# Ledger of designs, part 11: designed miniproteins, single chains, continued (2)

Each design is a single chain, and the fold is of that chain. pLDDT is the mean over its residues in the fold that is shown.

## One batch from the design tools (miniprotein)

Design m4354
Fold by ESMFold2-Fast:
Structure m4354 (fold): chain A 85 residues (1-85)
Amino acid sequence: GAQVQAKKLLLQAREEVSKGNLEEAKKNIIDALKIVNKELSSNELNDFFNEILGSKGDEAVSLVKNGNYDEAADIILEEIKKLLL
């Protein structure tokens, strides 16, 4: 489903961050965000972002709903960096 596809893209983004490929990582995050925004209900979006961002999930959901994928991707990229560095 959409959540599985999005999580695969986020795992690929983590791999790209570990290699220093930040542009490719951000592209994979944006692709994941577009999938979840299109395919998931409002409640499923909240659950998805709370799982990956915790307390920052609400801001990411708002940005994604407004089509601000770039800013939402930057939040996720920063969290990935904290987990890997």
Scores: mean pLDDT 83

Design m4355
Fold by ESMFold2-Fast:
Structure m4355 (fold): chain A 62 residues (1-62)
Amino acid sequence: SKEAIHTSVVIKMLEIAHSAGEIVKEHALKKGNEEMVKQQEQAIKQTEKNIEELKKEYEKLL
């Protein structure tokens, strides 16, 4: 369905954003910026939650 296609594209975009967030976190870790690491960990966890919720919605569309 069109909705399934749209959902799969959004999931892929979030997976790309998750990968970018991991790169930013690694940079912050190397710089010893503990505050930035904590902020990135929160953002990464939120993105992971959004991906899992969308994957569950995608399964319902199949």
Scores: mean pLDDT 86

Design m4356
Fold by ESMFold2-Fast:
Structure m4356 (fold): chain A 85 residues (1-85)
Amino acid sequence: SEKIKKKQAEGETLLAEAQQMEEGANSMLAAAQAQADLELADPSRAERAQLNLERTLTSVEAALARAQKLKNEAEKLLAEAEKAK
């Protein structure tokens, strides 16, 4: 039915958005850790490198939390669509 197809599509869209957000956050974290490793090797940059990494970790944590909420909503919609089929 059309209602099942709509719930399926909405769930798939949210899941794709959540996955893209998780991938973006993980890529940002990897890049920040690599940059911090380079800057922490220089004692004159260590304090700034630590602060920059901490700020990025906060942003990554927020993005992953948002992605998890989207994933949970997507899973609910997909489960409803599957059971209604």
Scores: mean pLDDT 84

Design m4357
Fold by ESMFold2-Fast:
Parts: structure tokens; C-alpha cells; sequence
Structure m4357 (fold): chain A 81 residues (1-81)
């Protein structure tokens, strides 16, 4: 599925957010700030696509970004465990 493909791409692109030693070295506050910043960036991209009437982004492209944000949230939540 598209979600599974996006998950694999995010794991390859953001290895520091996979369950690894870098996450363990961050303070709880630093980890939360980093998580919030990445999620916010994806959400801003979605809002920009929706708000811009001249945007040529298709519904499929907006859906792709939304799926990426959801996969990132899920991955980060797993890292907190």
C-alpha cells in the first residue's frame, strides 16, 4: 500500500528517528520539541496546499502528504515506548 511505501521511505530518510541511540541520548524535553517540529512541518505543508487556490497539487498529492504525517506520528509514538 501507499502507506507502507511511505513508511519505508521515511525510515530511510530519517534514520535518527528510528529506535536508536540518538533518541535515548535526547532529554525528554528535546525529544518532544523535535517530534512537535517535524509534525508541525508536515501539517503546515497540508495547510499550505489547502489554502493556496493557485496550487496545482492534486487531491492525491495532498493525501500523500497527509499519509506521510500520519506515518511520522505513528513512528515517533513507537519511539516513546
Amino acid sequence: SLREEVRKELEAAEPSFAANQEVDKLSEEELLERIEAQIKAFEENIEKARADPTNVASDEEIEYIEIEAEVLREKIEELKK
Scores: mean pLDDT 60

Design m4358
Fold by ESMFold2-Fast:
Structure m4358 (fold): chain A 65 residues (1-65)
Amino acid sequence: SDFDFAIKVFVMMAEAIDLGAEGTEIKDDTIVIYLKKDDEKKAKEQAEKLRKIAEQLGLKLEIVF
């Protein structure tokens, strides 16, 4: 349902913000997460963590540095 999708999106966005994302955006059925480029090593580690969370929630994810 749209409600279940909205909850999953909210959880994913909250996780991204907690991990230090610069911003989040929704594009169709895909969640776009913006990470800092000035911390490339940490950004890569956080990207891997976010991808795992998205997979567990069954969400499409795009990460932008």
Scores: mean pLDDT 79

Design m4359
Fold by ESMFold2-Fast:
Structure m4359 (fold): chain A 99 residues (1-99)
Amino acid sequence: SEEALERLREILLEVEELLGLVEILLGLAKIMGAPKEILDELEKIIDKLKEIEKELEKLIADLEAGKISDEEALARAEKLLEEAKKLFEKAKELFKKVP
């Protein structure tokens, strides 16, 4: 449905916003001279968020092509959003350890 597609696009936008915020945190951590271990962990979080973004884009394409049901697409997208939010919380906790 159009309603399911609209919700998936809203979730994709929210994930893109979270990715942008973590990229800002990484940039600030670099300027502040954060340890390599913190920088490496933030980069891993960015890579995972980019993977979630790609999975959401595929879900939108599959839903538009009629390859997946509204119910299945929404359930998978909401799980991806939960994972993205957890990754963002982890990024914030890592940033608190920046000297």
Scores: mean pLDDT 91

Design m4360
Fold by ESMFold2-Fast:
Structure m4360 (fold): chain A 69 residues (1-69)
Amino acid sequence: HMEEWARELKERAVELVRRGAREGDEYIREADRLLTEAFKTSPPEAHPLLLEVAGEAGRVGGELVAARA
């Protein structure tokens, strides 16, 4: 149930972060909005999964920024 939902959310957030690195910060803001809405609408029991999703999206974003330096 929640694991499948969190996996889909992670794939979407990571793709938006990758698009942000290529196409512009608007996609990074969209990823932030997606995750904020997920935290706001999900039960507290989903929070650990959402933190894992946010951590993975942030890690990918950080690696993409580092690769440009």
Scores: mean pLDDT 78

Design m4361
Fold by ESMFold2-Fast:
Structure m4361 (fold): chain A 67 residues (1-67)
Amino acid sequence: SKPVTEEMLKERLVKILQDIFKVDEEEAKKMELEEIKKLLKEKIPDEDAYNMAIKSLEDELKKVEKE
């Protein structure tokens, strides 16, 4: 795993939780990445859609890291 990419993913997921699911940003920032992913899985009824969204964000962040 890459800590910088994981922190960037966490920041993006926190914004999704705040903007779409109305979770408090400061509380979400205190969560570990695994906790945030678990919360998103609970809020997104289709786990395939969840996995696709996470993969899309990870691919986007990996491009920033490598370029």
Scores: mean pLDDT 73

Design m4362
Fold by ESMFold2-Fast:
Structure m4362 (fold): chain A 99 residues (1-99)
Amino acid sequence: SAEEAVEAAERSARLAEETAREAEEALKKGKKLSIGEAIGLALRGIGEAIGAELAARKAIELGASEELAERAREAARRAEESGRRAAEAALEVGKMSYG
C-alpha cells in the first residue's frame, strides 16, 4: 500500500540518520577504521538513502494522498542528506587513518 511504502521510506531515512551519526561520531572521536570498514559505512549510508528514494517513488506510484506524498518526499530528502553526511564522514575517517 502507499502507507506501507511511506513507512518504508521513513524507516530507511531513520537508518540513514543513524549511519550518519555513527560515521560523524567516529570522526569526532578520532576512531581508527580499516579502509574496508570506512567504505562499508559509506556504502551503508548511500544504500539506505537509495532505499528511501525508491520507497518514496513507490508511494507516489501507488497514489499516495498529498499528506502521504509529502511525508515520502521529506523522508527521501532527509535520507539523501544523511547518506551524503555518512559518506563524507566515513571518507574523512579513512583519510585520517591511511592518507
Scores: mean pLDDT 85

Design m4363
Fold by ESMFold2-Fast:
Structure m4363 (fold): chain A 81 residues (1-81)
Amino acid sequence: SDSSQGQQIYNIGQQYRDQGDYITAGNYYGQAGDLYYRSGNYQQSLDAYVQSLDSYQQGGASQQQIQGAQDRRDQAYVQVG
């Protein structure tokens, strides 16, 4: 399921973050957020997007990547209520 895949992708993001590869971690956390969002797991999607944004900021990602992560976080936040 998308939720099951989301958890696996989230775990990969954590591994890259632990290794200090923040940009790659941000990419994987964003993908996990997308999978959680599609499965209706909005709280987990929000958490993943927050981790994506934090990782991008920590890694010095482009303003475009940071803005995209902020937009996705805000969309998930609206769904959580």
Scores: mean pLDDT 90

Design m4364
Fold by ESMFold2-Fast:
Structure m4364 (fold): chain A 79 residues (1-79)
Amino acid sequence: EKEKILKELKEELEEGLKRTKEIKTKYKPEEIFEIGLESLEKFIEYLIKLYKDDEELVKEIKESKPKIIELLEESFAKS
């Protein structure tokens, strides 16, 4: 269901942000941000592949990606 997919996207973002905070002292902020982005992109690709025949759902997932990335960038600017 659409709501379940959006919940999974949010959980993946939260997990990614927690992971980046744990390794911030080992890597430059840019490198940590890239690792977080890679994790999010893999998860989004996974969802798009699973629901490739549902054009509306795929569109919503793609539209959510910029907002999720913005949240990741914002977390990095303030952390």
Scores: mean pLDDT 70

Design m4365
Fold by ESMFold2-Fast:
Structure m4365 (fold): chain A 73 residues (1-73)
Amino acid sequence: AEALLERARAALEAGDYGGAYALLQEVASMPELSPAALREAIALLEELRPRVADSSQPLVDALIARLRAKLAA
């Protein structure tokens, strides 16, 4: 998870918002995520949210909701 989160952060910093989303979606598919990895993924998605087109915001919001549900469980 840490390596994917690091790559997602680098993609976000480079302006590759599609790449950042894809990497964060991959993190979300992992069965064993620490609470720290979940919080970092949520933080990166919250940072990504205002950077994506309005049409893509529902996809980011859905992924945030999915990760928050995992953190609450």
Scores: mean pLDDT 81

Design m4366
Fold by ESMFold2-Fast:
Structure m4366 (fold): chain A 76 residues (1-76)
Amino acid sequence: MTSLRATGEAAARMAKRLSEFTGEDLSGATAVGVQVTDDSVTVVAVGPGRTRILTLPAEYGERVLEIARESGAVEV
């Protein structure tokens, strides 16, 4: 299991890139977390008055971790 989290500007950057990758609107997030397991990828985007949770197939884990790391997310 690998977990990364971003806040502030890094969260905004990560949300934009994950929105482009997934086709889901994660804009306005002030915090974004990703958790990668052997079974699935979970993305949690938290913003004012809105929380989005996405579940993606495990095969997307490597790309999601790459986007998170490039955006400035920190391993937790």
Scores: mean pLDDT 85

Design m4367
Fold by ESMFold2-Fast:
Structure m4367 (fold): chain A 96 residues (1-96)
Amino acid sequence: AKKLAKEAAELLRGAAERLKAIAPQSEKPELLRETAERLEELAEKLEEAVENGDIKKAVELIKEAARLAREAAEKTGLEVLGKLAKRLERIVKEIE
């Protein structure tokens, strides 16, 4: 559980960095920056939940991140967000 939750946090941070990098050339730069900031916030909260041993909170945060990534993928058509959502959904199933 803890290892998978840490992996999820790393995925969120990596996705956020990638979204910030592509935002200037995107058709929706503000949406990508906003999504990146929200993913970074969720990663920080997830890291704190893991350090506190709160696995239930960690799972809730991963589910929130998966929903955010799914919604952003639908709005932008970006494969990176669709893949992120699928991988986060898989991590949730492996923890539960």
Scores: mean pLDDT 84

Design m4368
Fold by ESMFold2-Fast:
Structure m4368 (fold): chain A 69 residues (1-69)
Amino acid sequence: ASREDLERVYRAAKEAAERKLAEDPNATISEVFQVALEAARREAERLGVRLPESVLRTIAASAAVDAMT
């Protein structure tokens, strides 16, 4: 994957996490992580990029933490 592809996947995950927190301020870290992970997977599929599950989880975790801080 290119650097631009990774940045797009991260942005999609972060926007999903931020949207979840805006809609539900009491969302758990697990719930925020789950929506970030689903968004990361969808964006990777849209871009046609094959990312290992560990990389998707790392991006989603970073996005969720960044959205909550």
Scores: mean pLDDT 85

Design m4369
Fold by ESMFold2-Fast:
Parts: sequence; C-alpha cells; structure tokens
Structure m4369 (fold): chain A 74 residues (1-74)
Amino acid sequence: MSRLEKVGLLSAAVAELGRRHGLSPATTREMMNIGVEALDTGDLEAAEEKLRANPGLSEETVEEFMKRLKEIME
C-alpha cells in the first residue's frame, strides 16, 4: 500500500471518529498530524502518548484510533 493510500485511510478514520465522538476541528487536525508522523516513523508508542496528552480525546477514542492506525500501518 502506498503512503498516499495510507494517508487517505487515516483521513477517513479521523473524519469518522470526529463525527461519532463530536471532536473539534483542532482535535481532528492534531489526530491527522500524529497519525501521519506515526506512518512516517513507525513509532506507535509516541503516537499514543501524544493522543493521550490531548484533553479533547477520551480513552475510548484514543484506543479506537490506535487500533485503526495499527491496521493501516500493517
């Protein structure tokens, strides 16, 4: 899978989570930035730490996003 395809899947996942959990545009933009960085570095631990530092993200939303990010990176 190309980087462009992975970024597309990531964008779709962030948009869906944003709609379901009522996330702000600022929070969804940060999720995209964290996800793209994780795709480039492979550092899932750093990604999870950054997501958990965001007060706009619940534990459930972080866990769901990390699951999707891991699936995209495989």
Scores: mean pLDDT 85

Design m4370
Fold by ESMFold2-Fast:
Structure m4370 (fold): chain A 89 residues (1-89)
Amino acid sequence: APPPDLTPEQRERLEEIERLTAKALEAAPTPQVRDDVRATRDLLVELVLTEDPRKRAVLYSAIGILIAAISQESPEAAEYLRKAREVAL
Protein backbone atom coordinates (compact mmCIF):
# COMPACT_ATOMS: atom_id res chain seq x y z
CA ALA A 1 0.00 0.00 0.00
CA PRO A 2 1.24 3.55 -0.62
CA PRO A 3 2.38 5.47 2.50
CA PRO A 4 -0.57 7.33 4.08
CA ASP A 5 -0.63 11.10 3.66
CA LEU A 6 -0.94 12.68 7.10
CA THR A 7 -3.99 14.91 7.50
CA PRO A 8 -3.51 18.18 9.44
CA GLU A 9 -5.61 16.65 12.26
CA GLN A 10 -3.40 13.51 12.38
CA ARG A 11 -0.25 15.70 12.43
CA GLU A 12 -1.59 17.76 15.37
CA ARG A 13 -2.53 14.58 17.28
CA LEU A 14 0.92 13.03 16.64
CA GLU A 15 2.68 16.23 17.82
CA GLU A 16 0.63 16.27 21.05
CA ILE A 17 1.25 12.51 21.61
CA GLU A 18 5.01 13.09 21.17
CA ARG A 19 4.90 15.99 23.68
CA LEU A 20 2.95 13.97 26.29
CA THR A 21 5.16 10.89 25.74
CA ALA A 22 8.29 13.03 26.28
CA LYS A 23 6.81 14.10 29.65
CA ALA A 24 6.05 10.45 30.50
CA LEU A 25 9.69 9.52 29.69
CA GLU A 26 10.93 12.30 32.03
CA ALA A 27 8.72 10.84 34.82
CA ALA A 28 9.83 7.21 34.18
CA PRO A 29 11.99 6.01 37.12
CA THR A 30 13.68 2.96 35.48
CA PRO A 31 14.90 1.78 32.06
CA GLN A 32 12.08 -0.82 32.04
CA VAL A 33 9.40 1.85 32.55
CA ARG A 34 11.02 3.98 29.79
CA ASP A 35 10.85 0.97 27.43
CA ASP A 36 7.16 0.48 28.34
CA VAL A 37 6.48 4.21 27.70
CA ARG A 38 8.16 3.96 24.26
CA ALA A 39 6.14 0.81 23.43
CA THR A 40 2.96 2.69 24.45
CA ARG A 41 3.96 5.66 22.23
CA ASP A 42 4.42 3.34 19.22
CA LEU A 43 0.93 1.86 19.77
CA LEU A 44 -0.58 5.37 20.19
CA VAL A 45 0.96 6.45 16.85
CA GLU A 46 -0.46 3.31 15.19
CA LEU A 47 -3.90 4.04 16.72
CA VAL A 48 -3.92 7.56 15.15
CA LEU A 49 -2.99 6.12 11.71
CA THR A 50 -5.29 3.05 11.77
CA GLU A 51 -8.83 3.17 10.29
CA ASP A 52 -9.69 -0.55 10.87
CA PRO A 53 -12.19 -0.68 13.78
CA ARG A 54 -11.00 -4.14 14.92
CA LYS A 55 -7.34 -3.10 14.92
CA ARG A 56 -8.25 0.14 16.75
CA ALA A 57 -10.03 -1.91 19.47
CA VAL A 58 -7.00 -4.21 19.88
CA LEU A 59 -4.59 -1.23 20.03
CA TYR A 60 -6.80 0.56 22.60
CA SER A 61 -6.82 -2.57 24.81
CA ALA A 62 -3.02 -3.08 24.50
CA ILE A 63 -2.40 0.60 25.34
CA GLY A 64 -4.64 0.27 28.43
CA ILE A 65 -2.70 -2.79 29.66
CA LEU A 66 0.66 -0.98 29.26
CA ILE A 67 -0.65 2.17 31.03
CA ALA A 68 -1.89 -0.01 33.93
CA ALA A 69 1.58 -1.63 34.23
CA ILE A 70 3.35 1.78 34.05
CA SER A 71 0.95 3.19 36.70
CA GLN A 72 2.30 0.67 39.26
CA GLU A 73 5.82 2.22 38.94
CA SER A 74 4.98 5.82 37.92
CA PRO A 75 1.45 7.24 38.32
CA GLU A 76 2.76 10.49 36.77
CA ALA A 77 4.02 8.78 33.58
CA ALA A 78 0.74 6.81 33.34
CA GLU A 79 -1.31 10.04 33.60
CA TYR A 80 0.59 11.61 30.65
CA LEU A 81 -0.05 8.43 28.63
CA ARG A 82 -3.80 8.49 29.49
CA LYS A 83 -3.91 12.05 28.11
CA ALA A 84 -2.06 10.87 24.98
CA ARG A 85 -4.61 8.03 24.57
CA GLU A 86 -7.47 10.59 24.66
CA VAL A 87 -5.67 12.57 21.90
CA ALA A 88 -5.32 9.35 19.81
CA LEU A 89 -9.11 8.73 19.90
Scores: mean pLDDT 86

Design m4371
Fold by ESMFold2-Fast:
Structure m4371 (fold): chain A 88 residues (1-88)
Amino acid sequence: LLKTINEAYKYVEKGEFEKARNLIRPLFVTRQEEIDALRAALTGEDKLKFDIVELAALSPEYAKTIYDMGGIEGLKRFVKKSAETEGL
């Protein structure tokens, strides 16, 4: 699972959102309990990559809009701020 997320993240880094989504979206649909467990277990850089890939899978047009404005660094900033807001 984590290996597939890392592969999808590489596509996101290249701006290839359709390829990233096609890799990962089926896992979010069919293996949701494993995805939820992985989300709870991940920390640091792995969590950042997971959050970016999750955004690309569940909201690909929104993720692409952020990427088009700020690249991969824009996506990193967005998911970090979203996590801080959810922590409230």
Scores: mean pLDDT 74

Design m4372
Fold by ESMFold2-Fast:
Structure m4372 (fold): chain A 97 residues (1-97)
Amino acid sequence: SELEKEINALKKMADTLLSEISEGKISIEQLEEAIAKSSDADQAGLLMMLAAAYAKKGELEKAREYKAKSIQALRKSGASPELISKVEKVLDAIING
């Protein structure tokens, strides 16, 4: 399904991010700075990636926090209710699965 493809794509991006953090190529501090300097739409994408990465690490409270922040950023960017619903489903599948 399209939703399953998006879930798998975000999981792969989260794996890449975790690998880069582990290798010292990027830090959480650098990601937070990038988020602060980004447009609302770009902030949403980075926050979704952090939510997925924390979920893969088993840090579910942080994953839920970044999920909430990503949804807020999407709303600020003027994202459609359909896109917001899709993002919630993708992140819930990653956090709860």
Scores: mean pLDDT 81

Design m4373
Fold by ESMFold2-Fast:
Order: structure tokens, then sequence, then C-alpha cells
Structure m4373 (fold): chain A 65 residues (1-65)
């Protein structure tokens, strides 16, 4: 279900932003790894959402730059 997967990605991204803002680097790196796996799964199963996946990936990378 693409909608459930996209919702899960947004939830993990929200947690990643929170952990980065709090300086919890270990938790942030764990969440980033989970986010990458979910984005890869989204690209594999929901190719129509590739533009959204690309934007989410860029946002995640920017948080850790």
Amino acid sequence: DCSKLLNQINNVLSKLKSEVNQGNISQALSLFAELKSLIDLLLKNCPSLAPQAGKLANEAVSLLS
C-alpha cells in the first residue's frame, strides 16, 4: 500500500528532524538508515511516486549536512 508506506516515511522523517534538533546523533543516524530503506522500498513498489521519493531523500540528506 503506497499510501501507508508514504505515511510511514513522513513519520520517520518527522522523528529524524526531532532527533537532529535535539542533538541525538545516534538516534538520528538510525532513523536515517530506516528512512533510506523505506524510500528504496517506495521507489521499488510505487514508481509513480518517484518525484516524491526524490524530494524526501534530498530533505533527509540536507538534515544531516
Scores: mean pLDDT 82

Design m4374
Fold by ESMFold2-Fast:
Structure m4374 (fold): chain A 74 residues (1-74)
Amino acid sequence: MTPEELIKKGKELLKKGKEAAEKGDLVEAIKLYSQSLGLYRQAAKLGEGELKEEAQKLADESRKNLTKTELEYQ
């Protein structure tokens, strides 16, 4: 899978995670955010230049959403 494909799939999972969190399904949101974070981390490792920078920023966003949702779940 290319860095671009990983970013695209990660964005879809991040969006679904946000929708799950908004509906109060925190368990599903945590799973989706974790999956999107994993994909963005892979994209950052495989990509270079702007693709790597975009993947890193998206990974940080997924991590932020994951951390907030985990704190709400407690």
Scores: mean pLDDT 84

Design m4375
Fold by ESMFold2-Fast:
Structure m4375 (fold): chain A 87 residues (1-87)
Amino acid sequence: SDAEAKKAEAEAEKAIANLSGAWTLLSLVGSPAESEEAARLLDEVQRRMAEARESEDRVEKLKETTKLANDAYNRALALTQRALQQL
C-alpha cells in the first residue's frame, strides 16, 4: 500500500541519516582505508534508495536498503567507539 511504502521510505531515510552521521565521525578517527570503504558504502546505499523509490517492489527494496544502512551504521559505530577509547 502507499502508506506502507511511505513508512518504509521514512525508515530507510532515517537509517541513511544515522549511517551518514556515524561515517562522518569515523572519517575523523578512522584510517584512510576505512574512510574510503565508508564513502563507497554510503554511495551504494544512497543509490539503492533512489532505485527503490522507482521500483515496482518498492517496499521490499526500501526494507533491504534500511537493513544495509543499519548494518553499516552498527559497524561504523563500533569502529568509532574503539578508536575513541584508544585516544
Scores: mean pLDDT 80

Design m4376
Fold by ESMFold2-Fast:
Structure m4376 (fold): chain A 117 residues (1-117)
Amino acid sequence: SAAEREKEEEKLREQVEVILATGETLREIGLYIGAIFSLELLDKGTPLEKIKQIFGEESVELALEYRKKGLTAEDLKKMMPELSKKILDQSIANAKKQVASMSYDQLKAKLAEWAAA
């Protein structure tokens, strides 16, 4: 029935939203942790190219951006609870926007992709 279809679509949309929000949150927090350790290694005189090999280019670029703002690894550690909440809130907002633009078939395909992984 139309009512059953609408309930299935709503449930699917909610499931995809949670998966997208979770994935973005974990990725962004991982980059932030990588930036903290990258700054610690930079302060110890570790070569930039070696740090990129360990933590990846994105974490190192984030570390250099924080360093330009005068922030230390200790500053980033102190900011972690507030930043983690901002990352979570932003990831939820981004997921809602993405899901709102997805068709039913796109939502089914996305859920199937993650179920197969």
Scores: mean pLDDT 88

Design m4377
Fold by ESMFold2-Fast:
Structure m4377 (fold): chain A 60 residues (1-60)
Amino acid sequence: GSSIRLSPAVRRRLRRLTGLTEAQVRALPAFPYTNAELLALSDEEFRALMEALSRRYLRP
C-alpha cells in the first residue's frame, strides 16, 4: 500500500506526463503535497517534481 492516496485525476496526469506506472506511483514515499496542490501545478512543474522524486526514490 501507499502512504498517500492519489486521486484518479492525479494518477492519470502522472502516467500521461511522466510515464510512471501505478506500481511505481505506489512505491513512491509519502508526498508533502495534497491532490489539490498537485493538480494546481502546471504540466511542466508537475513533470519536474515527479522526475525529481523518481530519481531520488525509484532508481533504475
Scores: mean pLDDT 69

Design m4378
Fold by ESMFold2-Fast:
Structure m4378 (fold): chain A 84 residues (1-84)
Amino acid sequence: TSLIFEALTSEDEEVQQAAIDKLKELKPSRDEIINWLKQAGLGPFALILEMSNKERAIAAVNRMKGFSERDKELFTRLIEIAYS
């Protein structure tokens, strides 16, 4: 799980895409993703996923300061998986 999140932050697009595909295959619950983010030291993103709905969580990620557009897109994909 933490290894998948390490791969998601890889500069290698192929490695990142493989990690995204693996998460989609696993079909993790929202609670599982929240716990994985907390264990990976990404507590702020876990808190965003605990917000009232998917659209609000996506909007919160897009308002975060100090994150690249690539990081925001990645976390938006994680939110979409969590709310699937």
Scores: mean pLDDT 70

Design m4379
Fold by ESMFold2-Fast:
Structure m4379 (fold): chain A 70 residues (1-70)
Amino acid sequence: KKIDLDFINTALLDPEKAKEIMEKVKPYVEELKKAQNELDRAVSEGNTEEARKAQEKIDEIQKKIDEILK
């Protein structure tokens, strides 16, 4: 729901706020690592289509992280 304006001024300085954001981002970071490994494998095998799909996954995950942070 909506948050008080006063809380934004001080809560953003608190470690607990940073922790909450990190918890939301953590699962996407793990997915990012998996997609990066798929990209590396596809490139080493010369599989252009698999490399393209892995890159699209990376882009999608990065966009999700950006949405959480912004």
Scores: mean pLDDT 73

Design m4380
Fold by ESMFold2-Fast:
Structure m4380 (fold): chain A 83 residues (1-83)
Amino acid sequence: MLEEKLREEEREVEEHMKELGLKSKSELFSQGVLASIELQKLKERGTLTPEQQAELDKQIAAMNEVLRVIALEFELKVARRKA
């Protein structure tokens, strides 16, 4: 069920928000976007360390979790509208 899956994905987002001390999904998303930009800059300069990549990848993964929640919310709205 989409509602169950949305609840699970939102729980993952909440866990990341608590871990990072962030107050909203928008802050988590914004941090992931900035991490993506930083990752590209470090790759272009050839100065990316494995530790930096791991940390930035974590922030980008959290952003992708927020995007999955948004996608599931959209699917639920479409399903409810058709019912």
Scores: mean pLDDT 75

Design m4381
Fold by ESMFold2-Fast:
Structure m4381 (fold): chain A 81 residues (1-81)
Amino acid sequence: SEVEELLRETQARVAAEVRRAGEALEAGDLEAAVAALEAAARAAEAGLRELRRLGAPEEHLALLEQAAAEARQAAAELRAA
């Protein structure tokens, strides 16, 4: 279904940005790590908006809501450090 395909594509984009953040942290680039985590949150938020418009099940919406919240929290913690 379009819902499941969009969920998979969104999760892949979020995972790619989270990996980019990890690589930036290993390199000591805190600014790049924050930017990548904020990009992960934006990707999850964009996918969430589209899935809501398509009437996706609450369990699928919850996955992206959690992903967005976790990425936002991680970015905020790094920015405050």
Scores: mean pLDDT 90

Design m4382
Fold by ESMFold2-Fast:
Structure m4382 (fold): chain A 63 residues (1-63)
Amino acid sequence: MTTVRASGTNVGPGESQTVTIEALDADGNVLATKTITLGADDSPSEQGQKVEAAVREVREAAE
């Protein structure tokens, strides 16, 4: 079983945010990681698409 989590770094308001997506096994070991950048001016849909693509990538890498 794999679990996916997301964590971000705080940058100034209105700046790009770096988000790390990790795939974990049942014991909590990191199997795969992907870092993405969310633009401050990106729409919620664009940000969601970037996160979803990264989640799929780490899930496939963790299989």
Scores: mean pLDDT 75

Design m4383
Fold by ESMFold2-Fast:
Structure m4383 (fold): chain A 110 residues (1-110)
Amino acid sequence: MEEEKERKEKIEKEITEALMRMRASVYRIEYEVTKDERAGFKAEILDALLNKDLERLKKIVEEAVEKFGYEEALKLLEEVLKFAEKAGDKEGAELVREAIEWLKKKKEAE
C-alpha cells in the first residue's frame, strides 16, 4: 500500500509537470503566431512555477503591470492559477496565490 501510493504520487506529479510544460509551449506558440505579449507572459509565469521560483514570478508580474496595468496582470495570474489547479499543480497554484496577494498588497500600499 505505502509503496503503491508513492509510485502513484510520482506518476501524478510527472503528468502534472508534463501538462504544465505543454501549456507553456502552447502559450509560446500562440505568442509567436499572434504576437500577443499576454501569451508570452503566461508562458513565462508557467516556467517560473515549474522552477518553483517566486522571485522570478514577482519580476514577471511587475513587468506585466508596467506593460498592461494592474487589472490585466491580475487577470493573467488568475488564468494561470485556474490552469495550475486543473493540472493538479498544488505547489504552483500556491505560488500564484502568493504572487496575487503580494500584488494586491503592493497596490494597497500606493
Scores: mean pLDDT 85

Design m4384
Fold by ESMFold2-Fast:
Structure m4384 (fold): chain A 106 residues (1-106)
Amino acid sequence: MAEEERLAEYNKLVQEELEKGNVVEAYRIQLIGAAGLPLDTPQEEVDALLEKIVEEEKKKAKSEEEKKAIELAAEALKTGDYKKLLEAAEVLGTEAGEGVLETFKK
């Protein structure tokens, strides 16, 4: 299916950005791909998508620390602040977060 082909291309781009050390950009591409959006999606639409994800994930969060980490991760993706992304990953360090965020550290 066309959707499967698009996700495969986005995964390749994610790997290329990780190889360059562009962890924040790799994560942004992964998010856009997972949402079924094109790579040239405007920052405004990416920000709106992040706000929706933050709202839904905060509803599932078990603690105020997890909610703060979710907000910090979204801010890191909007600003390109790699240090904020690492801080969010450390707080979110659950099995669900480990597989995705640890892949982006190396």
Scores: mean pLDDT 64

Design m4385
Fold by ESMFold2-Fast:
Structure m4385 (fold): chain A 95 residues (1-95)
Amino acid sequence: MLTDDQIRDVILDSLVESLILGQQQGLSLLETIQLVIERARERGVPDERILELTTEELTNYYLMMRRLGGERVTDQEKEDLKEYIRKLVEKALEE
């Protein structure tokens, strides 16, 4: 069984690979998330952990990008973003 640290590393690697391919191929966010899920499942990550960690890490990534762009994000905007990403991951998991 994968440790929590190993699961997190797999999700981060899958996100990086999927974001790079998504940028190169012009994939939508949903298509990029589907690629993350496929890669994580192939590496033995349970769907519940994929949902939790992909939502967390992708939300953090977009918040970082907004901060680098000089934007100030409110607590409500953070919650709205997290919920939006969570729903996309849930939709992608349903296939």
Scores: mean pLDDT 82

Design m4386
Fold by ESMFold2-Fast:
Structure m4386 (fold): chain A 78 residues (1-78)
Amino acid sequence: SNTVLLRFLRPLTASEEEVLAAVREYFATDPRLAGVRIEALEYVDPRTVRVTFASEEDAGLVPAGGVILGVPFLAFPA
């Protein structure tokens, strides 16, 4: 699957727009993710963002966990 769910340890308190912008910035700025292409971002709920990549190979480069807006997340195939 070329889709990954980012599941946050705590609900994100930022707006949907701010959350999606921060997720885009995370993937744009991490050197381990250089060259990955995001096809779609979806705010599912305050704990969950769905990221769809151009390829399964791109999705496979997503680290198992990280931090966005000060909140830790785990990444799961969807």
Scores: mean pLDDT 84

Design m4387
Fold by ESMFold2-Fast:
Structure m4387 (fold): chain A 63 residues (1-63)
Amino acid sequence: SGMRKKLQEEAKRKQIKTLEEQAEKSKDNKKIQQWLYEQIAKLYEELGDLKKAEEYREKAKNS
């Protein structure tokens, strides 16, 4: 249903914002920051934003 798809996309976008805030707060913990970037990349991939997914995978590798 269109309603369920829209709710899933909104939930994923909110989750991405929360994870981005957590990554900013976790600058002193490289392992946590790396894991957070990997989670963000997966969510962008699920949303079909492959460019953002790849950007966050690169951030995870370089953390």
Scores: mean pLDDT 83

Design m4388
Fold by ESMFold2-Fast:
Structure m4388 (fold): chain A 87 residues (1-87)
Amino acid sequence: MRELREEGSRLAKEGVELGAKKGPKGTARSTGGALRGMGDALDAMLRGDIEGGLRAVKEGEEEGKKGSPVGIAEAGGARAALAGALE
């Protein structure tokens, strides 16, 4: 669990930092991505939908593989939230 939380935090930070290189709009978009990933995973977990939480992580990871800073941040946020909910 701690490993997933640490990896999630690292990915969220990495995505936000990559977005920040594009300026304030990039920072806002990647930060929004991290928060959306966290929110989607937490919402699913609050409903007992572990599959939905895992789907949020996977969708962010697929977008991150395409080089999207928002996708990387979203995957990180979702992973951190899922790990926290499962502890």
Scores: mean pLDDT 72

